# Designed miniproteins, single chains, continued (4): the designs that were tried, part 29

Each design is a single chain, and the fold is of that chain. pLDDT is the mean over its residues in the fold that is shown.

## One batch from the design tools (miniprotein)

Design m12985
Fold by ESMFold2-Fast:
Structure m12985 (fold): chain A 88 residues (1-88)
Amino acid sequence: MKPMTLTELAKDIAEKDPLLKKAYEELSKIVSEEQASAIILGSLSIKNNKVPSVEELEKDLKKDFPELSDEQVRKAAEIEKELLEELK
């Protein structure tokens, strides 16, 4: 049986939270829906003790998605940081 895709899971989660929906829509304009979904799910796994800097998030995004341009990584990191600050 096929498990739910990361994209389907992220869309289901975003439907339940307007903050996650907004972040998903903004990310999907910059990166693929699959990459946006992974970034949203990754953000939810971060402990609320410290919000990483944009530079730390850029490093993690480059490691996970080496195909992204520096501009895409920067914009995605800024959106992820905003989401993490709101989830704190």
Scores: mean pLDDT 76

Design m12986
Fold by ESMFold2-Fast:
Structure m12986 (fold): chain A 91 residues (1-91)
Amino acid sequence: LPPPAPPASAAEFEAMAAKIRRVAAEEGYTVLDVYQHPATGIVVARLRDPEGNEVTVLAAASDSEEEIREALKPENAALAAGRALRAVADA
């Protein structure tokens, strides 16, 4: 029986953190904190937008810069989250 998938490696975390910092800088966000959840491997980034609002981005180690950039857009992130929640509720 295979064990559960391991969390992202240190190299994967560093690569993701670098992607998040680069995309945040390009989109005008300030990086407040970036850390990895040990149980899930999900990278959690706390950012501040140009208006001073805090935004939290969740990224899998395999996510691309484009996926991170889309996640930084509150309208796109909120719409995606809303659809996922509705799909679960309708299941």
Scores: mean pLDDT 64

Design m12987
Fold by ESMFold2-Fast:
Structure m12987 (fold): chain A 96 residues (1-96)
Amino acid sequence: DLIKKAVEGIKEAYEKEELPDKEKLEAIEEMDKIVEEAAPIAEKAAEEGDLEKALKEMEEKFGIKFEILEHEGVKNPAFEPEREAMLYGREIREKE
C-alpha cells in the first residue's frame, strides 16, 4: 500500500506539470515497473521491521526519495509532492 501511494503521488504530480501525453504515459509505465520491483523490498522490510533501511535501498536502486515523518514517536514514510507545493505557496503568500 505504501509504495502504491507514493507512486500515485508522483503520477499526480506529473499530471499537474502539463507534460505532453507521451511523456506522461512513459512516466506512468516506468512507475508501474518500479512498484513491481519494489514489492520484494517492502515485504522484506515488513519482516525485519526496518523501514528506514528499505526506503534507503529503494532510493539507491530506483532514484525515488521517500521522506519519513515522525508522528507521536512513530516514523511513517511519506511522499507528498502536492503537500510540498502547498507549503511553498504559503511561504510565498506570507512574503508578499
Scores: mean pLDDT 54

Design m12988
Fold by ESMFold2-Fast:
Structure m12988 (fold): chain A 64 residues (1-64)
Amino acid sequence: LEERIKRIEELIEQQRRSIEALRRYLEENPDLPEYIKLLLEMSIETSEFVIERLERKRRELEEL
């Protein structure tokens, strides 16, 4: 059980790092074409969705 929870925590941290990297890239590159900005924003939203789903699964495992 603990190992499964730890793996989920690691996946959440990986997703958070991806979001941070994408946000930083957008901030450091204001001259990016609009379509690239939209794609990066979509990637951030996808990673945020994955985190939410992983956090939900972690909570379910903690109830066992």
Scores: mean pLDDT 83

Design m12989
Fold by ESMFold2-Fast:
Structure m12989 (fold): chain A 65 residues (1-65)
Amino acid sequence: STLELAAIRELVEHYGISEEEAKRVIDLVRAGKLDEAIALLQKAGMSEEEARRVVEGLKAGIDAE
């Protein structure tokens, strides 16, 4: 999907997350496992605030599909 490709690109290019981890984050958000998605992003080096912002943006994009 266009959202998935855009999100993977942003996570890989701007945050240095692997493509596989980026896909896992998107899958967790699609499943409603937002806290797990936030925790994964924090383990990848994001602050809690930034991880929450990223997950919120992904959820908004998914909800708009």
Scores: mean pLDDT 81

Design m12990
Fold by ESMFold2-Fast:
Structure m12990 (fold): chain A 56 residues (1-56)
Amino acid sequence: MLVSAEKLLEEVRSEAPASYAEELNELEEDLKSEDTEVQVAATLSIIGIQEDLKLQ
């Protein structure tokens, strides 16, 4: 389900420094992909960035 991933992306984007903007934009496009594997990979990447921003 992509709703949670979209909300997570919004939260991460609000906390992330400008250096993440390009990567987050790419992940946003991946979440819109018709390929479910691409959507899942993007969601996991967003979670990883969230952990990095929390220093864990």
Scores: mean pLDDT 75

Design m12991
Fold by ESMFold2-Fast:
Structure m12991 (fold): chain A 92 residues (1-92)
Amino acid sequence: MKVEPLELSPEAEKKLEELFKPLQEKVEEVVEKLKEKLKDDPKKFEEKLKELLEEILPLAVEAAKALEEGNLELAKEKVEEIREIIEKFEAE
């Protein structure tokens, strides 16, 4: 069986964009700060970025599935978990 990409309804996609827009801006800020701190070590920057994405992406997929199922509260809960991961990553 091949893994198919997650296909969202237009309404779920719109809600996902609204929920993730503030997180996207926060991720971009954290990535820029990390790039400045690790400017002398591009491999370490790539490793740290990969760690962040590996923690965030599963929660983003779960939020998208929750929105597809009409569970807005669960989607918001997953978005808050992503935000906490980003804030913890920025502190380290």
Scores: mean pLDDT 74

Design m12992
Fold by ESMFold2-Fast:
Structure m12992 (fold): chain A 64 residues (1-64)
Amino acid sequence: SSSLQRQIQQLEQQMQQIEAETRRRVAELDARGDFRGATIELFRTLAELGELWVQIRQIKRKEA
């Protein structure tokens, strides 16, 4: 349905925003030599993106 397609688009846009923000923050941490902080930030973001990806997959499955 069009509403489910819109929901997928919003989730995909949210993922893009999270990725862009994390890339910026990781670059700042790396520039300061905080490699542990940068690594932790990456793993936390991957977990968040994974949750959104699962939501998208479940919505797509409902359309099948």
Scores: mean pLDDT 85

Design m12993
Fold by ESMFold2-Fast:
Structure m12993 (fold): chain A 100 residues (1-100)
Amino acid sequence: SMELEKMLAIAEELAERVPMLRELPDPRLFPDYPKLVKDPMSIGIIIEKIKSGEITTFEEFLEEVEKMYQNVLTFYEEGSIERIEAEEAYEFAKKKIEEL
């Protein structure tokens, strides 16, 4: 459906805007990440879930983007650039969906 193409386009725009969220943090550099983040999410995982049919609606898509944002809030400190960029990414995703 056109929804799948639009979700993929938004996900790729998110990856361009906030490249740090495309993949999960490197476990060799951040070994404590999986201990702190119980449900890890990245733009790459979201894209694969869209392609596999696990995400079929804009509501499901936004829930996964919110999960990714909450993971950043769990792992990174207040005032960090990572939190600011993740918030901007989440707001961008919401706006793009509302414009549909």
Scores: mean pLDDT 87

Design m12994
Fold by ESMFold2-Fast:
Structure m12994 (fold): chain A 72 residues (1-72)
Amino acid sequence: SVAEKMLEAAKLTREGRVDEAAELVHEVYGVDLEKARELFEELHEAYQKLKEKGYEEELEKREEETEKAFKE
């Protein structure tokens, strides 16, 4: 599903694998590769800022909740 692939792209982005996340959505959904890279670079930066502010545990809990929602 679209949701499952976007979750995969989000996980790649959290790992700093922005190019792979962008290529995934480009190949599967035909989105512009450069625009996808820009979007995922911004998302990665936002994620890092939340970690620096001490929200790492909350981010992990949110990821688990999101995975459970898509597995049902």
Scores: mean pLDDT 74

Design m12995
Fold by ESMFold2-Fast:
Structure m12995 (fold): chain A 94 residues (1-94)
Amino acid sequence: MKRIMGLLGLSEEKAKAFSQELLERAEEVLLDLAMKTLEAAVAGDRSSVYGELENLLIRGVANARNDEELERLIELAEEKKLEELRKLVEELEK
């Protein structure tokens, strides 16, 4: 729990609003995106989409209100649908 909360930037109260299964899935996707961002940076590619997807997923999770919203954010990040993920995150932040 504490590790997942730290990686996703979630408060204890916010983390309790989501299923543990979805939080673990969000952590796995976030770690995969972070690894791909690092790999791209090591290869000299600083314009990779992975860093933007990672940032958007963190912001999305912080603003998601329920499991349905969290699951949609995870799916868009897994499918690397950057523009759709950005639109959803911006909508949740309003």
Scores: mean pLDDT 76

Design m12996
Fold by ESMFold2-Fast:
Structure m12996 (fold): chain A 113 residues (1-113)
Amino acid sequence: SNKEKALSLINQLNSLTDEGRKRIDQAIEKGSAGDISLTRDELRQQGSLLSGQANSLISLSSPEESAELQSQLDAAMDKLNAVLDRGDQALQTLRDLQRRKQELLRKMLESLL
């Protein structure tokens, strides 16, 4: 049924979000801005695809089923957006740390001259 297919897509979106959170957390531990950026972009692209497909199936469901499914999809998207926001914050933090490192290296070089 369209309801079962929509639920399957919402479950796939939740699994994508859980795996993406783990990948972003691992990339943060490594200090890898490239891995965070790549994972964020993959999550955004795949999340958009899955949510779009789910919305199409929800629109074909009864009004009562559509309301419940839309609520579940919205909750899944909120979780995905929280992971994407975490990635964006981590990228900004790594950029700030890199600037501070460069500043410290310049001061050290000046003290050796």
Scores: mean pLDDT 89

Design m12997
Fold by ESMFold2-Fast:
Structure m12997 (fold): chain A 114 residues (1-114)
Amino acid sequence: MEEVREAVERAAEALVELRREGYEVTGVSTVEHPDGRGEVVITYTKDGETHEKRLPAPSHEAARAAMLTVVATVALLRGAPEAEIEAQLRAALDEETAEIVLEAARRALRELEA
């Protein structure tokens, strides 16, 4: 769980940094490595140029939680109701992981609205 929290927090921080630099996040995906590790791939754009940022994750579960943190934060920034995001996270993740992701997304939203 500590590794999941760290991956989720890094993904939230990366999204906040990209948005503060004026980038729009246009996509997110995961890569699952044969050794059990994963990556989160964030696609972002500014002034017609597209870039990718890769964040390491210690497990496929951590990568999936980190990816869903980016998805949830972007959805909240676009005005999606928090209750709908919470329901989607709880359908995709266990209760503890869903709460970690939702709290990280809430924090990222607050930082971007400040």
Scores: mean pLDDT 86

Design m12998
Fold by ESMFold2-Fast:
Structure m12998 (fold): chain A 63 residues (1-63)
Amino acid sequence: SEEELFEALRDTRLGTRLALEDPELAAKIDKLSRKLKEKFGSVEEALKNEEEVRELIREVLKE
């Protein structure tokens, strides 16, 4: 879900656990992290722009 991916970005331990339990979700987290780094320079800076991050999460979930 959108909230699950957003929380995975905020909590590295949660993100790692989710990635181990679901390889498809792991791929989506990796893709999202790459997009955030390319657009904002880092995941930490991206998280300051919550609405734009949520839009990118929705785009990744549609794929």
Scores: mean pLDDT 76

Design m12999
Fold by ESMFold2-Fast:
Structure m12999 (fold): chain A 76 residues (1-76)
Amino acid sequence: AEQQLQDLLAATEKALAAAKSFEEINAVAKKGLAEIDKLIAQNPDIPQSVIQQTVIRFTAAVLRAIGDLLDRELAE
């Protein structure tokens, strides 16, 4: 269960890094969050600390992707 959550998070992080627009970031983030929520709901044995770490990593990945797009727009 924890490994599946980490694999899903890694796939979402990779997809966010590959996103080329705010619309793509939003779509990837919504899909990733829905899949993470579903996995957590189906696996109640996942420790709260692992859930918190997953949320932190997910949020950081989204912010990084947004920052990269803003840097590109401001450089234009």
Scores: mean pLDDT 80

Design m13000
Fold by ESMFold2-Fast:
Formats: sequence, C-alpha cells, structure tokens
Structure m13000 (fold): chain A 85 residues (1-85)
Amino acid sequence: SRLEAGLRLAAAALREMARLVEAGDYEAAAALDERMAAELRASLSDEEQREVTGLIQDAGRAAYAAGLSEAEVLRAVADALAAAA
C-alpha cells in the first residue's frame, strides 16, 4: 500500500539521517528530513500522515526516555516504522 511504501521510505531516510548525525553533518541530516517530509506529504493522505507522525512521536518518546543518543533515537524510530510496514 502507499502507507507501507511511505513507512519504508521514512525508515530508510531516518537511518541515513542517523549516519549523517554520527558524522556531524547536521545540515545534510536536516535537508534529508525536509525532503522526506515533502515526499510523505505528496504521497500520503492526511490520515496516513497522522499515522506516520504518531508512530514517529511514540517511538521517539520511548527512545529518549531510554536515554539513547540522537543517532540511536533515529534508528529506533526507523525500526518502529519498518515494523509497522
């Protein structure tokens, strides 16, 4: 489905963002985040966008609560999105 494709796209982008953050390339990570968000807005319905955002927020909160690094948080969110696809 479009939602499954969007979840896989977001998971891949978040893993690449984690790599860029670990390399100290915060500008490239931010640019990728913006491109990912634009692609999801173009391909998903408002309801599907809310579902993806909810998964990101829930997984992100759990990862931050666990004391993970910024890059580990991004990977944890990516894993949650891939599991939901």
Scores: mean pLDDT 88

Design m13001
Fold by ESMFold2-Fast:
Structure m13001 (fold): chain A 60 residues (1-60)
Amino acid sequence: SMAEKKRQAAIQYTADSIRVAGEVFDEKYLNGASDEEVDRLTAEKLAALKERKAALDAQV
């Protein structure tokens, strides 16, 4: 159903958000990225997650 698809999309968005947080953490603490680079990377990854969520919702 549409409700089940939206629920699965929400779960996927949450999982993707956790993954992005880990990627940003790695860039900051393992790769030595500057605060400005971390902010840029965070914005880009969050924008991609929002576009993915919107695309999935549009297909339901």
Scores: mean pLDDT 75

Design m13002
Fold by ESMFold2-Fast:
Structure m13002 (fold): chain A 80 residues (1-80)
Amino acid sequence: MSEEELRREVAEGLVLMAVGVAKLLIERGKMSLEEAKAFVEEVTRKVGEENGLSEEEVEKLIAEAVERLERHAAEVERRR
C-alpha cells in the first residue's frame, strides 16, 4: 500500500467509527440526528485534513456518512 492509500484508508476507518458512535447515541436518545450530523461532519473534516485528503474526498465522505445517519435515524423513529 502506498502512503497515500494508507492515509485514505485510515481516514475512512475513523469516519466509520464516528458514524458507529453517532448511531449508537441516536438509538440511546443521547444525540439528535442534527447533532449526529454535525459531529460526523466535524470529525470527517478534521480527519481528512490530518490525513491529506482533498476537499472533494472529504465532501464525499461527509455525504456518505450523513446518508447512513439519516437512514439509521428513520429506522429508529419507525420503531418508536
Scores: mean pLDDT 82

Design m13003
Fold by ESMFold2-Fast:
Structure m13003 (fold): chain A 87 residues (1-87)
Amino acid sequence: AALALLAQGNAAYNAGAFAAAVALFTQAVALAANDPALQALALNNLAAAYAALGESAKAVAALTAAAALLTDPAIQAAILAQAAALA
């Protein structure tokens, strides 16, 4: 279910429907609660959709949440660098 919402959100994002992508990625985050890697991916995609809407503070918050779910320091650092670039 989470992967299907993630795919739908990506399709909405690629079509320029960023508000619809936010709604779909938010649902994907909720459904991925038992899969930290998938939840982090959904949060990273949610951040991209927020950034596209000009919602930089929400994008930074989503990236920070994504980094907190990951155990790989290199991936955490890459996500936090994205957050810093939006600040």
Scores: mean pLDDT 82

Design m13004
Fold by ESMFold2-Fast:
Structure m13004 (fold): chain A 74 residues (1-74)
Amino acid sequence: MEIEASPEEVKELQAEMEKGAAEARENETPTEELVEEYAKRIKELLEKSFEDPENLREAAYLQGQGEEFQRALL
């Protein structure tokens, strides 16, 4: 039912978020700035993906991950 064919941007953003969280947790980087940056990127991708129904599910999943990311880091 869910399509795995997501755009490269969505996949890259997800990988960057996971890597960023691990680094922030270990290196005490400015987690608030990192979380805000990822949230903005996710929002922009969601707006773009609303025009592409095949990618809508992937964008929604990424948004959910971003919210968990924010709560885990903050």
Scores: mean pLDDT 60

Design m13005
Fold by ESMFold2-Fast:
Parts: structure tokens; sequence; C-alpha cells
Structure m13005 (fold): chain A 75 residues (1-75)
């Protein structure tokens, strides 16, 4: 796989938070930066599902059309 220089990838706002952190902060970040990538770290698969559902509800209530939020289990 070839890696190429992508200025937009480096310029894209990123936010990394733990599940214990405020999901509202992640949502506000996405609202302000539509191209932002938010990664939420969780401890288990069940927590990942719960966090994903809460984020989906918050996004829907806020009228956000697009949000790139990734939920990942901590290694």
Amino acid sequence: MVVVDRPHAADTPELEVDASASLEEALKFVMTNPDAVVTVYVDSEEEAREVAERLRELIEKSGIEHARIEVRIRP
C-alpha cells in the first residue's frame, strides 16, 4: 500500500476522548468542525454499542447531517 502526502488529512481536526469523558464535548466539536474525526475509546464491546447509540441520539437531536465518529475498544 502506497502512502501519499495529504495536507487535508493533516489539516483535518481530530478529537480523541475516552468513554468516561463528556460525549457532549465530542458532539460540539463535530458541530463546529463538520470535517472532524472523533475517536471515542471504550473498555468493552457493550460499552462501544452504548456509546455509539448515545452519540447517534445526540447527533439526531442536534440536526447534524454528517458526523465522523469512530468508537474503538482500548487495547
Scores: mean pLDDT 67

Design m13006
Fold by ESMFold2-Fast:
Structure m13006 (fold): chain A 87 residues (1-87)
Amino acid sequence: MYEKIYEQALKAVDTIQRQFSEIAGLPLLDEETRKEIAKEAAEIALKYGETTDEWLQAISGALVAARVTGQPVEVVTADGTRISFSR
């Protein structure tokens, strides 16, 4: 289970960080940082019992945006729970 979720999160992180690099002209995140973000995203998804691709993309995107901008990014779940990501 975890390995599949981690792989999906890693793919989402790679896709999203390439988009941020292309649009904002920022350098690509290094491999270690991408793996750290993917691990955090997978752990959050499992903790919340939500492993959909949409949820993994939302969490991965927020974590990438927080790392790239250095500012907090917030995700709101379908049930109205607010999760803040910084760093």
Scores: mean pLDDT 73

Design m13007
Fold by ESMFold2-Fast:
Structure m13007 (fold): chain A 61 residues (1-61)
Amino acid sequence: ADAAYRAAARGLRLGIENGGTEEAIARGVSEQAGTDLAGGLAAAGGVVDRDKEAAARGIAS
């Protein structure tokens, strides 16, 4: 849901800013999404999309 997506997206951004492993995270999500798209795995894919969309559009308050 919305709060979960935003929290996870923020976590991804913080990891990237700190020099996290964005590529490893994206690869893991893609791999799992290919084998299981139920609940949490599908939500993980949505988090990646939300993060990219938020970055592209910016936080329009």
Scores: mean pLDDT 52

Design m13008
Fold by ESMFold2-Fast:
Structure m13008 (fold): chain A 98 residues (1-98)
Amino acid sequence: MPIGQVTALELGMDEETVRANAEKVEKAMELIEEARLKAAVALSLAKREGDEEAVERAREVLELVERAEEALRAGDVDKALELAEEALREADRLLKEM
């Protein structure tokens, strides 16, 4: 049952799967926090400069961060990692363009 993946982190039915999932969750949370911080900085800078395109992009990165958090809550760790990595890469690109 795929919905049982969240409880599998606590129960530890499969020690390798539990360990791999715990490491992925930890990594996803770290990437989410970094992307969120960078996106917030980019949003503040874009608003200060009146750069409407940069404001829009920063908001899209924040939406990706929220989607990654939703995926973690649903137990879809792989999707959360994918979204978090995408959000961080987009935030980094946005800051580099400024």
Scores: mean pLDDT 79

Design m13009
Fold by ESMFold2-Fast:
Parts: structure tokens; C-alpha cells; sequence
Structure m13009 (fold): chain A 55 residues (1-55)
């Protein structure tokens, strides 16, 4: 269902944030690079959510 897919995408967004923050803590010298990658992944997931809600 759309609801199940939405919950899965929200879970993936949380995992992207959690992993991104852990990587930044481990590699602070790569912070800008890692933030940019995290932002791109979150933007992609956000677009998928918008498409699901628009059907």
C-alpha cells in the first residue's frame, strides 16, 4: 500500500541521517563531502515521497 511504502521511505531517510552523522563523526575532515552526499540521498527520497502522495 501507499502507507507501507511511505513508512519504508521515512525509515530509509532516518537511516541515511543516522549513517551520515556517524560517518561525519568518524571522518570530520570529509564533513562537506559527506553532508553533500547525505543531502542528495535525502532529496531523492523526498522526491519519491512526493510522487507516492501525488500518485
Amino acid sequence: SVQDQLQQLLQQMQEVVDEGLRLIDAHPERRDELEAEMDRRLQELHQQIQQLLAQ
Scores: mean pLDDT 87

Design m13010
Fold by ESMFold2-Fast:
Structure m13010 (fold): chain A 80 residues (1-80)
Amino acid sequence: SPVERRVLLALFRLIAAESLVLVAKRAEANGKHDVAAQQRAAARALIADLRALVAELAPHDPATAARIRARIAAIEAELA
């Protein structure tokens, strides 16, 4: 269904954003501050896209939207 496809796209973007944050932390720990900054910026861009996708999902699957929003909040805390 179109809703199931939106859920999968949201989850793929969520996993990608989480991965970028982990890679950014590793780069920072290795003194690669420019690389870390670039990957945090990429994660923020994915989060912006993900927020739009979750807003479209919320009327159709509020429980999944709420779970994804909680994960977004956790990623944003890591990016602060």
Scores: mean pLDDT 88

Design m13011
Fold by ESMFold2-Fast:
Structure m13011 (fold): chain A 68 residues (1-68)
Amino acid sequence: MAREALKAVPGLTDEQADALVEYLKEKGIDPEDLAAVREFLRNASVEELKKIPGLTEEQARALRAAAA
């Protein structure tokens, strides 16, 4: 499941992974479509990713790096 894949990011909590999944759904991105999720993360700025509740700047950078 996409939630479990997102939890592979270092330091990401269950709550933050759930918040990221809901944020993706709000953006019209299917969280089960890992290619679409990866494309979003590659194109998103650190500021955009920090809009996800509880996500730190370090975690936002880690997500972008993992998507590259």
Scores: mean pLDDT 73

Design m13012
Fold by ESMFold2-Fast:
Structure m13012 (fold): chain A 100 residues (1-100)
Amino acid sequence: SLEEVAEALERIAKRVEDAIKKMKENPEQGLKILEEAAREATRLASRAPEEYQDVLNEVIGDLVEAIKAMKEDPEKGIELAEQTLERVRKAVEELRKKAS
């Protein structure tokens, strides 16, 4: 359902936020949390209705790019993770507006 997808995306957003906070203190641990967020997004996409596939694939793509950047340049990785967080939060807001 739309609410289940929105709630799952909110959990992913919180995990990305936790990853960003941890990356500033311990980049390796932050990367691990970000990889867990990507796994959760992939699992969500595997079971979500077709109508949500575009937004979920964009979130997965953004998370993968942030993970790649984090391994090469932690500052760039943090920036991309912050952009991904904003995008996920916006996706949740738009989904909930559509349900109203």
Scores: mean pLDDT 84

Design m13013
Fold by ESMFold2-Fast:
Formats: sequence, C-alpha cells, structure tokens
Structure m13013 (fold): chain A 83 residues (1-83)
Amino acid sequence: GKEELKEKVKELLEKYKDKDPIAARTLELILEILDKTDDPEILAEIERIVELVEEAVEKGDVKKVIAATLAAIGLKLEIELKK
C-alpha cells in the first residue's frame, strides 16, 4: 500500500542522505510524487524505482542511481503535465 511504500522511502532517505546524495535526492522526489497520487499503476512504478535505487546504492552502481533519478523525474513530469 501507499503508506508502507512511503515509510520505506523515508527509511531509505534517512539511510542514504549522507552516503549517496543523488539517491537521497531521488527518494525526496519520490516522496513528493507519492503525496500527489493514489494511482496504483504509478505506485507500482514508484516501487520499481525505489527497488532500483536500493540495489544501485548497495552495489555502488552510480550509473543505475542516475537511471533511477531520470525515471523518477520522468514520472513526476508525467503526473504534473497530465494531472
């Protein structure tokens, strides 16, 4: 559910804020998106992006962190332009 996802994102943000600034910014953007939507399809995409961020940070894969950031930006733009 949305609340479980929101709590997970907040926990990861706190964990990564000093470790990976790009990942932290991406998670902040995800929290902003979560506050704007209850669409289950968008929530599923957010969950996928969050999993990508977590995996990328744990593996030290900067390129995957950037890919997750771009995906989050694209999702935010879709929501803001259409809704």
Scores: mean pLDDT 82

Design m13014
Fold by ESMFold2-Fast:
Structure m13014 (fold): chain A 80 residues (1-80)
Amino acid sequence: SAEEEEKEKKIKELQKEIEELDKKIEELQRELAELEAQLAAGKISREEYLEKRRELIFEIAGLTLKRMLLYVEIKEIEKE
């Protein structure tokens, strides 16, 4: 059915968006680890560390929420 084919296409597009979000989250997690390493090495102040860590955590949280919403959309399409 053309309707089933369109649903499968939309699910694939949403899965691709989730994969792109996962890559971005992994990159931000690597930046967070590097930030911790820079603090341990004395390359940044504690104040700068806390501010940059906060920014990274908020960005990761936002992308994680977007990922969850896309996953819910896939599940709703699968119920149709």
Scores: mean pLDDT 89

Design m13015
Fold by ESMFold2-Fast:
Structure m13015 (fold): chain A 80 residues (1-80)
Amino acid sequence: MSYVEKLLKLTNRLLELQRDAEKQMRTMDDEQRQKLIDELAEKAKELMLEIGMPQDDIDKYVKSLKGYLEKTADMIKKLN
């Protein structure tokens, strides 16, 4: 399997994990949401390391993912 094929599969899996997290966060409190965000960031890092992504690219992606999920959590809070 080519690196491009591995990257595409990883991208699809990360998108599924993000969507599942968004659904789960709707019924969670702030502490549970932060824990979920941290767990997803660690899971994403592990998956990216498995395909051999450079550390700098991993760090940038994880920061972006956390920012996205934190914004999603803030929007859910506003819905009460």
Scores: mean pLDDT 81

Design m13016
Fold by ESMFold2-Fast:
Structure m13016 (fold): chain A 84 residues (1-84)
Amino acid sequence: DVEKIREEARARVPELVDELEKRAEEARRLLEEQRSSASSPDIKEQMKEVLELLDMIEAGRPRDELLAKLEEIIDRQIEKMLAA
């Protein structure tokens, strides 16, 4: 169950990185707007992590670093969902 969800999420990481790279400026604008409006500390922390990934894309970090960062974010989110 959980392991299958984690595997499926990780399998989609390259596609998600590609989408973020293509729409980096637009994604940043939307995330910053939503982060400012968010009342939950958990939501703000999630948005901060995605904004850090966008910073890495803008800085021209290697694709393997981008993939690793997104996998870290996804794993952390799955752990939080399981702990709730």
Scores: mean pLDDT 73

Design m13017
Fold by ESMFold2-Fast:
Structure m13017 (fold): chain A 100 residues (1-100)
Amino acid sequence: AGVAALAANDYQAAVDAFDAILAANPTNATALLNRGIALVALNQFDDAIADFKKALELDPSLSVPALLGLGSAYSALGQSAAATADFQQAADLFDAATGA
């Protein structure tokens, strides 16, 4: 499973597994999120950003992990303003969800 490959730090196997899922269902938001995480680990930041943005568009319940992924990818690309905005939005959503 793609999640098992992520847990094992086999990021290429994770991408391959999620590519197969997305070939069958290109709007699987969870598969997009998980492929984005693997792509960040592989330093494929532009592809990861595309996957995280699509996951956000398709499933707002994934907003916190997707925004954390976007922030990490933008930070790695040196886009500090975009990274800070996404991390702040993730923090605000997390605080709202915890009833703070």
Scores: mean pLDDT 82

Design m13018
Fold by ESMFold2-Fast:
Structure m13018 (fold): chain A 98 residues (1-98)
Amino acid sequence: MDKETEAYQKAKDILQPYIDGFRKALRAGDAEKAREYGKKLIDTARSLGASQDDIDLAQNYFDRAIEAAKAGNMGLASRLAGMGEDTLLGGVAGALTK
């Protein structure tokens, strides 16, 4: 119904390929590939108008998610990845509703 929901869906459609790549790399234990997709997520969100505060927060979550995955804690890695993803999705959606 509301424009916020539509903006969030657009943000998700744009970021979803990078989210999928990040999650696949985390599940595979591929820290380098996860960092690559995390960087693409951050760079794309920044280009779409996400705030520096949202970028910094999401980067912190993604870094922690990669460390958790490297330690074999996939439950923590998934939760942290989700927090970073939600931060960027909200930030981009907010920029799209200008």
Scores: mean pLDDT 86

Design m13019
Fold by ESMFold2-Fast:
Structure m13019 (fold): chain A 61 residues (1-61)
Amino acid sequence: ALEKAIAIGKALAEGNLAEATALALSLSPQERRDAAEAAIKETGEKSGMRALAKLGKKYGG
């Protein structure tokens, strides 16, 4: 869950929305929820999208 959240977050942080979308769509609906929740828990952000982007910056930079 967290590893997939980091991969999506890195793509979002780089502005690669197409790659971020493709990665998210490769996951089941449950895996997408788990990734968003893991990002929210790790970053403290209330928005899944902001949490994913912040997670990508934290682990990608």
Scores: mean pLDDT 76

